# Designed miniproteins, single chains: the designs that were tried, part 101

Each design is a single chain, and the fold is of that chain. pLDDT is the mean over its residues in the fold that is shown.

## One batch from the design tools (miniprotein)

Design m3733
Fold by ESMFold2-Fast:
Structure m3733 (fold): chain A 71 residues (1-71)
Amino acid sequence: SFAELLREAAEYAREKAERSPDPEAARLYQEAGELFDRAAEADEAGDSRTAMRLAEEAGKLIQEADRIEAE
């Protein structure tokens, strides 16, 4: 399900946060994980619009964290 994919994304983001040596990147990964969990809750509640919006926000945080890690 979409909610299951979102929860997997949340776990991935938390693992990235734990492994990141950069405190700012770690914070962004952690925030992304929280947003993916909230997106999964929204999807399970039938609020697909909110789920998609939160997932998009989480994805942007992952991209920002990845950019910091690459520099």
Scores: mean pLDDT 89

Design m3734
Fold by ESMFold2-Fast:
Structure m3734 (fold): chain A 58 residues (1-58)
Amino acid sequence: GPIEEILKKAEEMLKKKVPDDEIAKKVSELARKYKLSDDEQAELTHKLVELKKEIEEK
């Protein structure tokens, strides 16, 4: 689904060492493009924070 597609894109960018602010902009753009609901936006944000934390800590 849209959340999974956005998270895959964010993971690719994180692994390529793209700056966090650029990743955040891309994620926001895609979330708006996919017309995510408030609930889906919250889920995406939570999962993105977890993904970013895991990658940043390594």
Scores: mean pLDDT 79

Design m3735
Fold by ESMFold2-Fast:
Structure m3735 (fold): chain A 64 residues (1-64)
Amino acid sequence: SLSASAAATVAELARATGLSREEARRLLDEAMKLSGEEAVRFLVERTGLSERQARGALEGMRLS
């Protein structure tokens, strides 16, 4: 189960990238295992999002 904040972050990432919610959650879970700059780089490389969008997604997960 995800908090409302984490669930919203996953849904937004899925919408922005075209990934399924399950795949978006998996990527965010993997990114959360990394250090700050590594996590941002990982998401940018995997999804094509901007650094700002990647940082926002990580912040949404950290608030959960």
Scores: mean pLDDT 79

Design m3736
Fold by ESMFold2-Fast:
Structure m3736 (fold): chain A 87 residues (1-87)
Amino acid sequence: MFDELLEKIEKLRLLLLEYAYTQDKELKEEVEKFLKENSEKLAEEWKELFKNMNPEEKEEARKKIEELNKKIEEKGKELEKERKEEE
């Protein structure tokens, strides 16, 4: 369950990243709609899961989220370079 939730968070983060780097206003509207629809479900799932975690599990979850965030930042830099590719 937690890894499945992390996968959903990763997808949401990647969409936020694309949103930040896209110059396409139509794509921004689509991403915003997707974020709105998915954020509520993720918040509910996280609340249920987190409430039943012990302190050690919470720390492990936090660590995985930090690692994911770092990977997303790395990917963001790659996307920025790809978007600025001069052809």
Scores: mean pLDDT 68

Design m3737
Fold by ESMFold2-Fast:
Structure m3737 (fold): chain A 90 residues (1-90)
Amino acid sequence: AKEEIKLDENYTLVVTIEKEGDENVVTVKLLDKNGNVLAEEVVTVSASDTTPQTVTLKAVDGNTLITVTVTYNPATGKILSYSYEISELP
């Protein structure tokens, strides 16, 4: 399963779930506007686990620090909530 959220005109959050036997491999990606992966986190959970999981991604794009926190259902990949912050680097 795959869930996508457009954070703004420059960034997209993608959550992908692949079943591997009795487990789900969850991949959370932050993409730029051209589809380049800026940050990625991979988590393996039980395929029956519905306990919400939270992941924080941090990426640098030019002089910008992007921080994305996403809470999702690990059995379905459904995004339950997210927040993102953009700050300028010195």
Scores: mean pLDDT 80

Design m3738
Fold by ESMFold2-Fast:
Formats: C-alpha cells, structure tokens, sequence
Structure m3738 (fold): chain A 57 residues (1-57)
C-alpha cells in the first residue's frame, strides 16, 4: 500500500471513530467501507476494516 493510500485509509478510520462518538453507527460503517477500499492493496488493512464493520453490525 502506498503512503497516500495509507493516509487516506487513516482519514476514513478517524471519520468513522468520530461518527461512532456521535452515535451515528451507519455513518461509521460507511467510512469504514471507504477505508477498506482505500486500503484494498493491503490484505491486513482490509481485514482490520472488515472486522471493524462486523463489530458495528
């Protein structure tokens, strides 16, 4: 995964955490999905985002 892809994935993860803090679980899931797409070239990062999505459902 490139540094730019990592930075984008981290940004979506931060947005997901903020959405959860506001009680917006659906928005958090959407940001985690976008983070997974940004990290798609890194299987370990994809798995981390998938686990996050699963925990919120």
Amino acid sequence: MSEEQLEKAEEYQKKAVRALALGDKETAIEYLKKGKEAAKDDPEAVERFEKGIEQLK
Scores: mean pLDDT 79

Design m3739
Fold by ESMFold2-Fast:
Structure m3739 (fold): chain A 59 residues (1-59)
Amino acid sequence: MQEEYQRVLDAAEKRLTKPISMEEAKELARELAKEFGVPYDLALQAVGEAVNRLAKKEA
């Protein structure tokens, strides 16, 4: 996919193997924002979505 959000979301899903804390999610969002050159808010939304998807699978 060529949309920045989808690229960041895919990367976040690949990095998440287990549920993480909010502080860990914020740190991952900062790293992904830097890696993909996107705004922190966009990266934080993608990480949050990936965390929610993982939590649903781990339930």
Scores: mean pLDDT 76

Design m3740
Fold by ESMFold2-Fast:
Structure m3740 (fold): chain A 66 residues (1-66)
Amino acid sequence: HMMKVTITLDAGLDDGNGKATARATAEYIKKKYPHVEVVLKDVKMTHDQTQANSAAAVKKAEDAAE
């Protein structure tokens, strides 16, 4: 029915490079497989990460509404 891909990354995301890699991976999957819902999940989600995920969700909704 619906296809969903969840990208979960382990410890090390706090190193800075991990956060950038997670975002790049999510965008890559979304671009290559536009018919798939991509969710980025951090095993140690901080308040900042939660806000970033919310912003990404808003952009996704805007793109879908177009």
Scores: mean pLDDT 59

Design m3741
Fold by ESMFold2-Fast:
Structure m3741 (fold): chain A 77 residues (1-77)
Amino acid sequence: DLEAKIKEYEKRLAEARAAGDKQAEIRALIQLGIYYDEAGNTEEAIRLFEEALKLAEEEGDEAGALTARNAIEELKR
């Protein structure tokens, strides 16, 4: 159930933000972007990946930044 997965990761994102856990926040943003893309909501998926990219670059998360950047490029074709 895609809707249940989105709700789960929205909760995880809120928890990561409340805890100041930047790595968990990046991971939750990327996973939400993937789920919104699967749901056909391209606009929201791009927004989530752009937020993940900015945070990953700020935190030096090269893998997270690469994942988010590649997803944005694919969705903006």
Scores: mean pLDDT 90

Design m3742
Fold by ESMFold2-Fast:
Formats: sequence, structure tokens, C-alpha cells
Structure m3742 (fold): chain A 78 residues (1-78)
Amino acid sequence: SEVVQRMNDESARTGEQTARDAMEQGLSPEEALELGEKAARQTAERLGKEHGLSQQEIDSAIRLGKAAARRTVAELEA
């Protein structure tokens, strides 16, 4: 379960950081969200496949990462 938690945490951090960096570089909220969601998905898929995790576990990590990216964009727009 530690591997699943690490995948979830890394997906969320990557989505958040990518979205934040994009916004700070002057990209639009829409562009920042797209980049953050893509980065989160790629991180979850990579880690999940490397550790032999189920597609259900990978999909859950992707949802968490996308949510983190969306939250970050919303916070920076406020």
C-alpha cells in the first residue's frame, strides 16, 4: 500500500507543481490546467506500470492528480 500512496502523492505533487509553474510563467489558467493534468496522468501511469499496480489504482491516482491541478489553478485565479 506504500507504493500506491507514493504514486498518489507524486501524481498530486506533479499536477500541482506543473500547474503552478505554468501560471507563474504567464500561461493561461486553461493552459496551466491542461499541462498539470497531463503531467499528473503521465506520472501516475509511469509509477503504476513500474510497480505492477492495477489499472484501477492508476486511474484513482490520475483523478487525484487532476484534482490537485484544478485546485491549484482555482487558488491562483482567486
Scores: mean pLDDT 89

Design m3743
Fold by ESMFold2-Fast:
Structure m3743 (fold): chain A 82 residues (1-82)
Amino acid sequence: ELLKELAKKTKEAIETAKKENASEEVIKALEEVLEQVENGTLDLSEAKKKLEEAARKAIEEELYEVLEEIKKVGDILDELEA
């Protein structure tokens, strides 16, 4: 169920990023995480690195709604690591 929630929250983050005109870097990082989840190749450390990169970029762009969605995705990755 956590993988289903991760996919759902990542899709929501991508949708918010597109709506808020986030950079291609932010959108691509989120899409890469979603692809790993959907094809069963999720690497937790790599996914976390991609989310940290996206979060840093969202902060630089002052896209706080996008940042909040990225944090939700990160919380689920933390649960999967536990």
Scores: mean pLDDT 84

Design m3744
Fold by ESMFold2-Fast:
Structure m3744 (fold): chain A 92 residues (1-92)
Amino acid sequence: LPSPLEVLATLAIAVLTLAINEAKRGDYEGAIESAKLALKVAERMKEAGADPELVEQIIKTLEESIKAAENGDYEEAIKKFEEARDLVAQAL
């Protein structure tokens, strides 16, 4: 059976992949909502025993990606979504 951390990290990766794909299709509102869901999942990863420093970096990167998307900086938002996804993968 997968651990709670493995389940949450897998969900965060899936949701961030959705956010990247939505942004690349021009669905920026959908991408922002997916990124906000990934932010909530990242907070739960800390409760499940993920490295607190790694989780803080994931949260900051996601907050930066959401801000970039809300400001219309979609290329930067996609880059930060990809960076956050890579950071989440390090928790596995």
Scores: mean pLDDT 89

Design m3745
Fold by ESMFold2-Fast:
Structure m3745 (fold): chain A 61 residues (1-61)
Amino acid sequence: SALREEIERLGKEVLEKAKDDPEKYKAAKKATEGGLQAVDNGDLVAARAGLAELRELKESL
């Protein structure tokens, strides 16, 4: 799934950028794990919400 691949790619990037920021690291991990779980469950709304949260976290880093 293109959506799954994008969440995995962006999740890795944001987690690496947030490694020295515990609050943002926690948020990135939650968004990545939740987004991937949502894709696997077919919940595209929740998956896109996780992707959007990762994008916002990236812009803040």
Scores: mean pLDDT 86

Design m3746
Fold by ESMFold2-Fast:
Structure m3746 (fold): chain A 119 residues (1-119)
Amino acid sequence: MVKLVESGGGTFKEGSSATLTAKVSGVDFSSVTKEWLKQTDKTPLGVVASISADGKTTTYADEIKGRATISVDFANKTLYLNLSNLKVEDTATYYAFLDASPSQPLPVFGEGTKVTVTE
């Protein structure tokens, strides 16, 4: 069974940083594209960061470009999202996401990690 164990959420001050993590099991970690999705009360669920299966290609939504880094640890099968210079608009539930892959029970979402940014 595929599992995504997320952590790193909480309440943060504007201008600080947060690191979200998702520990993955039950899939071939190196074979799947991994993403972080963002959901707010004002914005529909959307991709904010993506990393290719080999970890070499990354993409970012314009709202976080230059303030975020998506990365992977292949040895520990962990996906990270580092958010720097946090803004109140970064307040959201963030979901780790494993994209569709042949012969694996994908796509799969994590349970969601809530980030609250205060002034």
Scores: mean pLDDT 84

Design m3747
Fold by ESMFold2-Fast:
Structure m3747 (fold): chain A 84 residues (1-84)
Amino acid sequence: LEAVAALGKLGAVEPLIKLLQSENPEVQEAAAKALGDIKAGEEAKEPLVKVLTESKSEKVQKAAEDALIKLGLSIPKEVSAKLN
């Protein structure tokens, strides 16, 4: 978790995207928040959407959604419909 926060502060987008695929929900949440905070580009959109749809953790889903909003990226209608 501390390493994930450090990667966010360094702006290390690629390692954070890899951490979104972690089996640990706490790591996924931290990676999603870091990507939103550093305002990662379009490259983070698909990984964040995938985590949002695949994660069973409400905290991870919220972090991914918040990150997508901070990046100014639109959430696909299919993903939005499954969450509601």
Scores: mean pLDDT 71

Design m3748
Fold by ESMFold2-Fast:
Structure m3748 (fold): chain A 68 residues (1-68)
Amino acid sequence: MEEVWKEAEGVFLGMKVAGEVIDKEGINPEKVISEAKKRAEELGLDPDAAIAGANAMIAFDKRVEKAR
């Protein structure tokens, strides 16, 4: 269960970082993914999980943007 928890933390971090970057700079997938990966690596979390979380937030915000 430790691996599942660390993956969940990585995904959560990726979503949080994506939200921060999108709020500041709009939807820039390259920067969102790069920042999520960097923060995960700095915290010793799974960078692939953080990228997955970031991509989920990008997809959500793109849908919200299209609805406008």
Scores: mean pLDDT 77

Design m3749
Fold by ESMFold2-Fast:
Structure m3749 (fold): chain A 68 residues (1-68)
Amino acid sequence: SEIEKLKEEIERLIEEAVKAIKEGNLEEAQRIVREIGKLLDKLKELGMPEEEIKKLEDRALQAYLEAM
């Protein structure tokens, strides 16, 4: 499904953002974080439950904080 593909892409981008943060490439990390935000908005439009979107947002935030 499109929802499953977007979820997998978001998870991949979270890992890329973490790598960019750890490497000190803050410009690239910011670009990836913005892309994740756009994909999360698309998931909302496709009808993904709010609690599932919140889980993805929380997972991303925790990963960024742990990488800093």
Scores: mean pLDDT 86

Design m3750
Fold by ESMFold2-Fast:
Structure m3750 (fold): chain A 83 residues (1-83)
Amino acid sequence: PHVVLDQPLSELAAAADRVRALLEANDEVTFTIPIRDEKQAEAWVAALKAVAAELGYAATVERVGDRIVIRARKLPDLAVINA
């Protein structure tokens, strides 16, 4: 699925919960963030990367003109026990 996140920073926490739900339901999700403000875009990228990492997803971030595209893909479960 492809989701556009064009919302103010005041909605970041609620949107992060929505992003978490989308990632839990899908092995791969693409998010597009319009760059309206550099700090706002950086905050969105940081929040998405944090949620993806919490859920075991790899996030690839690409800057394309006036938008940021984040592709989150589920990592394989690693059954590694540290000795």
Scores: mean pLDDT 71

Design m3751
Fold by ESMFold2-Fast:
Structure m3751 (fold): chain A 82 residues (1-82)
Amino acid sequence: SLEEVKERLEEAKKLEEEGKKAFEEGDYEKAIELYSEAKKILEELKAELERVGAPPEVLEEIEKKIEEIEENIKKAEEALAE
Protein backbone atom coordinates (compact mmCIF):
# COMPACT_ATOMS: atom_id res chain seq x y z
CA SER A 1 0.00 0.00 0.00
CA LEU A 2 1.02 3.67 -0.31
CA GLU A 3 1.14 3.89 3.50
CA GLU A 4 3.56 0.93 3.73
CA VAL A 5 5.76 2.57 1.06
CA LYS A 6 5.81 5.80 3.11
CA GLU A 7 6.62 3.91 6.34
CA ARG A 8 9.55 2.10 4.72
CA LEU A 9 10.87 5.35 3.21
CA GLU A 10 10.63 7.00 6.67
CA GLU A 11 12.46 4.02 8.27
CA ALA A 12 15.26 4.29 5.69
CA LYS A 13 15.46 8.08 6.25
CA LYS A 14 15.74 7.59 10.04
CA LEU A 15 18.56 5.07 9.58
CA GLU A 16 20.35 7.45 7.19
CA GLU A 17 20.04 10.31 9.72
CA GLU A 18 21.38 8.04 12.50
CA GLY A 19 24.24 7.05 10.17
CA LYS A 20 25.09 10.71 9.53
CA LYS A 21 25.15 11.34 13.30
CA ALA A 22 27.49 8.36 13.80
CA PHE A 23 29.74 9.72 11.01
CA GLU A 24 29.85 13.17 12.69
CA GLU A 25 30.84 11.47 15.96
CA GLY A 26 33.72 9.64 14.19
CA ASP A 27 32.06 6.22 14.45
CA TYR A 28 32.55 5.26 10.81
CA GLU A 29 31.88 1.55 11.38
CA LYS A 30 28.47 2.34 12.91
CA ALA A 31 27.76 4.83 10.10
CA ILE A 32 28.46 2.12 7.48
CA GLU A 33 26.20 -0.34 9.35
CA LEU A 34 23.29 2.14 9.58
CA TYR A 35 23.68 3.31 5.95
CA SER A 36 23.79 -0.33 4.80
CA GLU A 37 20.52 -1.04 6.65
CA ALA A 38 18.87 2.00 5.02
CA LYS A 39 20.13 0.88 1.58
CA LYS A 40 18.76 -2.64 2.12
CA ILE A 41 15.28 -1.28 2.94
CA LEU A 42 15.29 0.89 -0.21
CA GLU A 43 16.59 -1.98 -2.41
CA GLU A 44 13.87 -4.33 -1.09
CA LEU A 45 11.22 -1.63 -1.60
CA LYS A 46 12.43 -0.99 -5.18
CA ALA A 47 12.33 -4.73 -5.97
CA GLU A 48 8.75 -5.02 -4.63
CA LEU A 49 7.61 -1.94 -6.59
CA GLU A 50 9.22 -3.31 -9.79
CA ARG A 51 7.28 -6.59 -9.35
CA VAL A 52 3.95 -4.71 -9.12
CA GLY A 53 4.73 -2.50 -12.13
CA ALA A 54 5.29 0.85 -10.43
CA PRO A 55 5.94 3.82 -12.79
CA PRO A 56 9.58 4.30 -13.93
CA GLU A 57 9.76 7.73 -12.25
CA VAL A 58 9.03 6.18 -8.82
CA LEU A 59 11.74 3.55 -9.33
CA GLU A 60 14.18 6.28 -10.46
CA GLU A 61 13.53 8.32 -7.28
CA ILE A 62 14.27 5.29 -5.07
CA GLU A 63 17.38 4.45 -7.13
CA LYS A 64 18.61 8.03 -6.62
CA LYS A 65 18.18 7.63 -2.84
CA ILE A 66 20.12 4.34 -2.97
CA GLU A 67 22.95 6.07 -4.90
CA GLU A 68 23.09 8.89 -2.31
CA ILE A 69 23.41 6.33 0.51
CA GLU A 70 26.09 4.40 -1.44
CA GLU A 71 28.07 7.67 -1.72
CA ASN A 72 27.77 8.16 2.07
CA ILE A 73 28.96 4.56 2.65
CA LYS A 74 31.98 5.21 0.38
CA LYS A 75 32.84 8.39 2.31
CA ALA A 76 32.62 6.51 5.63
CA GLU A 77 34.78 3.66 4.26
CA GLU A 78 37.39 6.18 3.04
CA ALA A 79 37.39 7.91 6.46
CA LEU A 80 37.75 4.52 8.22
CA ALA A 81 40.74 3.61 5.95
CA GLU A 82 42.69 6.68 7.17
Scores: mean pLDDT 86

Design m3752
Fold by ESMFold2-Fast:
Structure m3752 (fold): chain A 89 residues (1-89)
Amino acid sequence: SKEVNRQGSRGLFYLHAKDYDGAIKAYQKAVELDPENAGLYNNLGLAYEQKGDYNEAIKAYQKALELDPNDLNAKKGLERAKAKLAQLK
């Protein structure tokens, strides 16, 4: 829908502005409206990762890969988030 596209674009804008909380809220609204969109879960994962919320980033990237197993960005994001979480003792 147009609203999904607006929330996705808003999330991307906030992500580039380093407003990770704004990006998370926008992408959460987008995935609620379009829950089978792998790209939105990948972007949500990236926003959580940039905020340092690695547990939530892992969940979002895993959901992206359930929807699109060939999403290379989500695979790399999942590996990065897991590695970061493992470094936090």
Scores: mean pLDDT 89

Design m3753
Fold by ESMFold2-Fast:
Structure m3753 (fold): chain A 74 residues (1-74)
Amino acid sequence: MEKELEEAIEAIKESVDDAPASLSPLQQKAAEKLKEALENSKSLEELKKKVKEILEEMEKELEEKKKELEEKRK
C-alpha cells in the first residue's frame, strides 16, 4: 500500500532530476509538500488522497510556469 505511494514519489524525484535547474525551486516545493502530507496524514486514505492532490497541483503549476515562460519570451 504505502509502497505504491513511495513509488509515485520516486517517479517524481526522477522527473525532478531531469528537470532544468530553473524549475528546481518549484519542484523542491512540491517534494516538501509530499513529505508533509506523509507526516500529517492520519490514515492511508487521507495520505493517498493528499499525494494525488499534490501531484496534480504540481503538474498544473509546471504547465502554468511553462506558459509564463513562453509568454515572457515573446
Scores: mean pLDDT 65

Design m3754
Fold by ESMFold2-Fast:
Structure m3754 (fold): chain A 64 residues (1-64)
Amino acid sequence: SSMEKKVKELANKLMSASPEEREKLIKEIASTESKEFLEKLIEYLRQNYPQLEEDVKKLEELVK
């Protein structure tokens, strides 16, 4: 689905970003995307990029 492609694209973008750029992207994504999309992104990141766990926790707090 288009949502799945977007999740993968954003996950790859987060992985490729510097820590500073990643923090900015997380805030931007959290303010722009739906709760459903954010939950799907969080699940994908946990399954595929466990090294980003600290960033995933920040994103979870922003999803509220």
Scores: mean pLDDT 83

Design m3755
Fold by ESMFold2-Fast:
Structure m3755 (fold): chain A 62 residues (1-62)
Amino acid sequence: EEVEAANLFTAAGILYAAAVWEGASQKSIDAFKKAMEAAKQGNLEEARKYLDEGVKLFDEDL
């Protein structure tokens, strides 16, 4: 669903920016980039998976 893909892309983009500004690990930053890429392709399952992975890694980096 297009609206959900757009929401996931926006959320991943915000978290990507936050991870870069906080100096999070490259793994966390890359996970958010992969989430954005998957959302752009309409792959909601992969987008959610990478978003969850990025959030977990980002939390571990703090």
Scores: mean pLDDT 79

Design m3756
Fold by ESMFold2-Fast:
Structure m3756 (fold): chain A 58 residues (1-58)
Amino acid sequence: GPELAALAAKFGISESEARGLLQLYRELGEEVAVQFATRYAGLSEEQARELIEELKKL
């Protein structure tokens, strides 16, 4: 939705990438989602953890 799209734009990733990270977090937990975001979405560990905290609020 609009909140997910805005959050994705804030972190410089696509809405589909943000949705995938939220799904990874829900199924496999925070550390797996953080590792995926750093390796494949080009985020720093700090940015990845901040993104996951914001995604948890949606």
Scores: mean pLDDT 84

Design m3757
Fold by ESMFold2-Fast:
Structure m3757 (fold): chain A 79 residues (1-79)
Amino acid sequence: TEELVELAREAARLAVEALVDTDPARAAELAARAEELVEEMKKKVEEIEKEKGKEAAEKAAREALRAALETAAALLAAA
């Protein structure tokens, strides 16, 4: 689940950067990159479910979501 957590942190980081950026064009580019990472995360969760079962996939998704929310909260508090 380490790769999923890493993707989640990076997606959250890019999403917050997009949200606080004063340049709309740069913000849109950052948001698009975050959306690409979310798509990769969805595929990774589906692979975990196929390989290790639904419970393992749900746990991995929860850990990734927590990491994303912690990253977003820390960056938003600093902005």
Scores: mean pLDDT 83

Design m3758
Fold by ESMFold2-Fast:
Structure m3758 (fold): chain A 74 residues (1-74)
Amino acid sequence: SVEEKIEEIRRKLEEGKRLLEEGRKLIEQGKILEGTGLVLRGIGLLTEAALLARQLLEQGIETEEAREALEAFG
């Protein structure tokens, strides 16, 4: 359903952003390998959110979550 996709987008955005922030902090501390791993995982989740947002747009539905997901990779 649309509601399920919106919830999934929200969860992926929140987790993706958290991993991105934690990864960047680890890189700043000199933990490059560990930090890069988290950044890549975060990017993966944000990409999945953007793909779900695109599916909603193809159905003519635009929400704040969908817009935010697309902006993350715009």
Scores: mean pLDDT 83

Design m3760
Fold by ESMFold2-Fast:
Structure m3760 (fold): chain A 70 residues (1-70)
Amino acid sequence: EKKKKADEYYNKGLKYFREGNYEKAIEYFKKAIEIDPNYWQAWVNLSRAYAKMGNRELAEEYAKKARELF
């Protein structure tokens, strides 16, 4: 099921985020959003991952997107 696949990718993203692998976290959060563009939690954590990588511009952009969906 599409929703289950989005949740699987999101959980993979969370795992990599907790491990400090922000590049892989971003990859999996993007995969979750590709399946479900309304997955606001994935947009929140995509913003957080970019902030951890020092990309403030993308962090702010994706945080705004998450707020619009919530």
Scores: mean pLDDT 86

Design m3761
Fold by ESMFold2-Fast:
Structure m3761 (fold): chain A 67 residues (1-67)
Amino acid sequence: SAAEEAERYLQEGARYASQGKLEEAIEKFEKALELDPNHERARLALARVYQEMGKPEEAQKVLSTLA
C-alpha cells in the first residue's frame, strides 16, 4: 500500500541521514511525502535535514504545510 511504501521511504531516509548522506535522505523523504502528503513525521525529518544542510528557507517551506 502507499502507506507502507511511505513508511519504507521514511526509514530509508532516516538511515541515509544517520550516515550523513543528506541529499539521499531528502530524496527518500520527498518520495514519502509524494505518497502521503500529510505525513507529519516525514515533513519534520525533511525540514531537519534541510536545516542541517544550511537551507533554512527550504526547511520553512516544508514546515509551513504542517496542520
Scores: mean pLDDT 83

Design m3762
Fold by ESMFold2-Fast:
Structure m3762 (fold): chain A 63 residues (1-63)
Amino acid sequence: GPVLKIKILKKPALNLNTGEIYKPGTVLEVTSLKIFPEKGLAVATTLDGNIILFDADSFEILT
């Protein structure tokens, strides 16, 4: 499917599979994006199948 580019803005993102922390300013290539507004969280899946957790109000989709 199409690859979506996500930029992390204010708070670091966490790779739940590896424990890697992505600092603000990091651009991630993802195949899916889900927002959980009740929790203030967003979850994305990378091309490698890793699950990335980040803040729902602290990212930008790059066009």
Scores: mean pLDDT 85

Design m3763
Fold by ESMFold2-Fast:
Structure m3763 (fold): chain A 73 residues (1-73)
Amino acid sequence: MAEELIEKAEEALKEGKYEEAKKLAEEALELVMKQIKEKAETGTIEEAVRLTALALRAIGIEIEAELKIKKEK
């Protein structure tokens, strides 16, 4: 689910839909952070690496979209 939102955010970013990309990335990051908290006690190193990579992708999209939105104003 979070991965699908990140993919949609990346597509929106490529299409110049910066506000949509930002919203999708924010939603994906929230879901990833929830998963990290839920798996804090029982998660594997592999799961931690995967979730961290997804969080970084979402953050990157949010930053890029935000900068492009500000540039248009």
Scores: mean pLDDT 79

Design m3764
Fold by ESMFold2-Fast:
Structure m3764 (fold): chain A 67 residues (1-67)
Amino acid sequence: MEELEKRRKAFEEAMKTYKLDEKTRQIGRLQLEATERILKAVEEGKFDEASKIAGEALSRITDLRFS
């Protein structure tokens, strides 16, 4: 848990510090939101829900990436 929280904070800090472009920031925001939701689902033992969240996030990120 603590290590995953550190990764989330590091990513948020990188997005802010390096002034990433808007498209990259949108993708990063989706990844952060998906990671948080997945971690919560895993903590609750809802592995099916975590898998569903990961799939939905991947589709949304792919759409933004190739749009």
Scores: mean pLDDT 73

Design m3765
Fold by ESMFold2-Fast:
Structure m3765 (fold): chain A 74 residues (1-74)
Amino acid sequence: TPSREELLEAIGRALLEYQRLYHDPNATVEQLEAQRDALAALRATVRRHFPDDTLLAATLDANIAVLDAAIAAR
């Protein structure tokens, strides 16, 4: 099981990558899908190991939904 510290570091890195890709007009659908999958994996880890962290889970779900919409618009 990842530590809370390791998980928060991974989420922080993933959210920075999400921000960069979302605002990059040259980002490919493949890159957006890979980042969406990375966020989904982190969300699953949060829900499994930190189920009481509803704000963190909701934040990841919201960012996944934004990426899903961006992919669908391509």
Scores: mean pLDDT 82

Design m3766
Fold by ESMFold2-Fast:
Structure m3766 (fold): chain A 57 residues (1-57)
Amino acid sequence: SAEEAIAEARRLAAETADPGARAILLAGVHEAEKLVEQGDEEGAAQSVRAARAAAGL
């Protein structure tokens, strides 16, 4: 689910030693949370996937 993807991305952000990767993941999480509030579950999941790919995670 989008909520599970967001939770996983938050965990990865907390565990990463790379501040750049952390910033990218948190930005993706922030966007995904906005999309969930708008009812766009698929867009939220896609935002998290894109952020993880950009962070190399």
Scores: mean pLDDT 86

Design m3767
Fold by ESMFold2-Fast:
Structure m3767 (fold): chain A 58 residues (1-58)
Amino acid sequence: GEKKEKLLKELKERVDKLGPLSLEEAIKLVEELAKKYGIEVDLKNLDELLDFIASLHN
């Protein structure tokens, strides 16, 4: 949905500015943005968002 699209855009912008994130930092960022956009984080969408962050590290 639109909220997930905004989350992904802001997530990419923050990763681009911060550089490579540790797993702990990546999880914290996902939790902060999910709370901001009112999105529930389950194991499936957390895994998908962490994979997205990992794709931005290189």
Scores: mean pLDDT 77

Design m3768
Fold by ESMFold2-Fast:
Structure m3768 (fold): chain A 90 residues (1-90)
Amino acid sequence: SEIEAMELYEKGLSLYEQGKYEEAIKEFEKAIALAPEDSPLRARALENLGKAYLELKKYEEAIEYYEKALAIDPENEEAKKNLEEAKKKL
């Protein structure tokens, strides 16, 4: 359900804020699995997956997830900015 996806997304955000990036990734992946294909929630979870991978210095994975977020919302300026930053780290 979308409610369950949102709860998992919020849990991922809380873990990310605590610096628990690997645990945050797991919760964001669960949220994405339950979110509708082209939903705003899926796009936001994909962005935050990218951010968590960036914090772990996994730049290729970060780029992949930002590109997936932009495939859903191509005008997302935050995702574009984060993608550019991740590419600069390669």
Scores: mean pLDDT 89

Design m3769
Fold by ESMFold2-Fast:
Structure m3769 (fold): chain A 85 residues (1-85)
Amino acid sequence: MEEWLRERAREAEAAGDLARAYRLLAARHAGLAGRALAEGDLEAALRHLEEAIGYLEKAAEAGDPEAAEAARALREERERLRAEL
């Protein structure tokens, strides 16, 4: 799934839709964070969550206000995971 999302993000960027490209990259990292959590790798999950938050913030800057709300939700999830470490 993550490789497919990366390819779709590249296509969106080539089309000039940066907000969509960043949203797709954020989705990829969110998926990788979920996999790491399922495997018990909290540190890898945190790294991918931070990447997803960064891409959502870039998507919001590129004109996607829903991405800003998604970034806020992921920041809450990140703080919850940090409390587990």
Scores: mean pLDDT 82

Design m3770
Fold by ESMFold2-Fast:
Structure m3770 (fold): chain A 82 residues (1-82)
Amino acid sequence: MKEKLEEEIELSMLQMQLAVAELMLKRAETKEELEEVIKLAEEVLERARELAEKSKDPEVKKEAEEVARRAEELIEEAREKL
């Protein structure tokens, strides 16, 4: 139970960080802002992948994999704008 709660909290934090990165990308006007979005999205991607690998909960795994996929898409979109 404690481990599952910690994983659910981590997943929620990653989802919030991804949403912030998505908002930053929509408002980014400079190369520096785009590089900041890429950095944040790469951190979310790494943590989401680790959560997907370590979690034994199928729901947490599925949602962490979705966060990772969205982070990868965000990185690609930000790089295209550079």
Scores: mean pLDDT 84

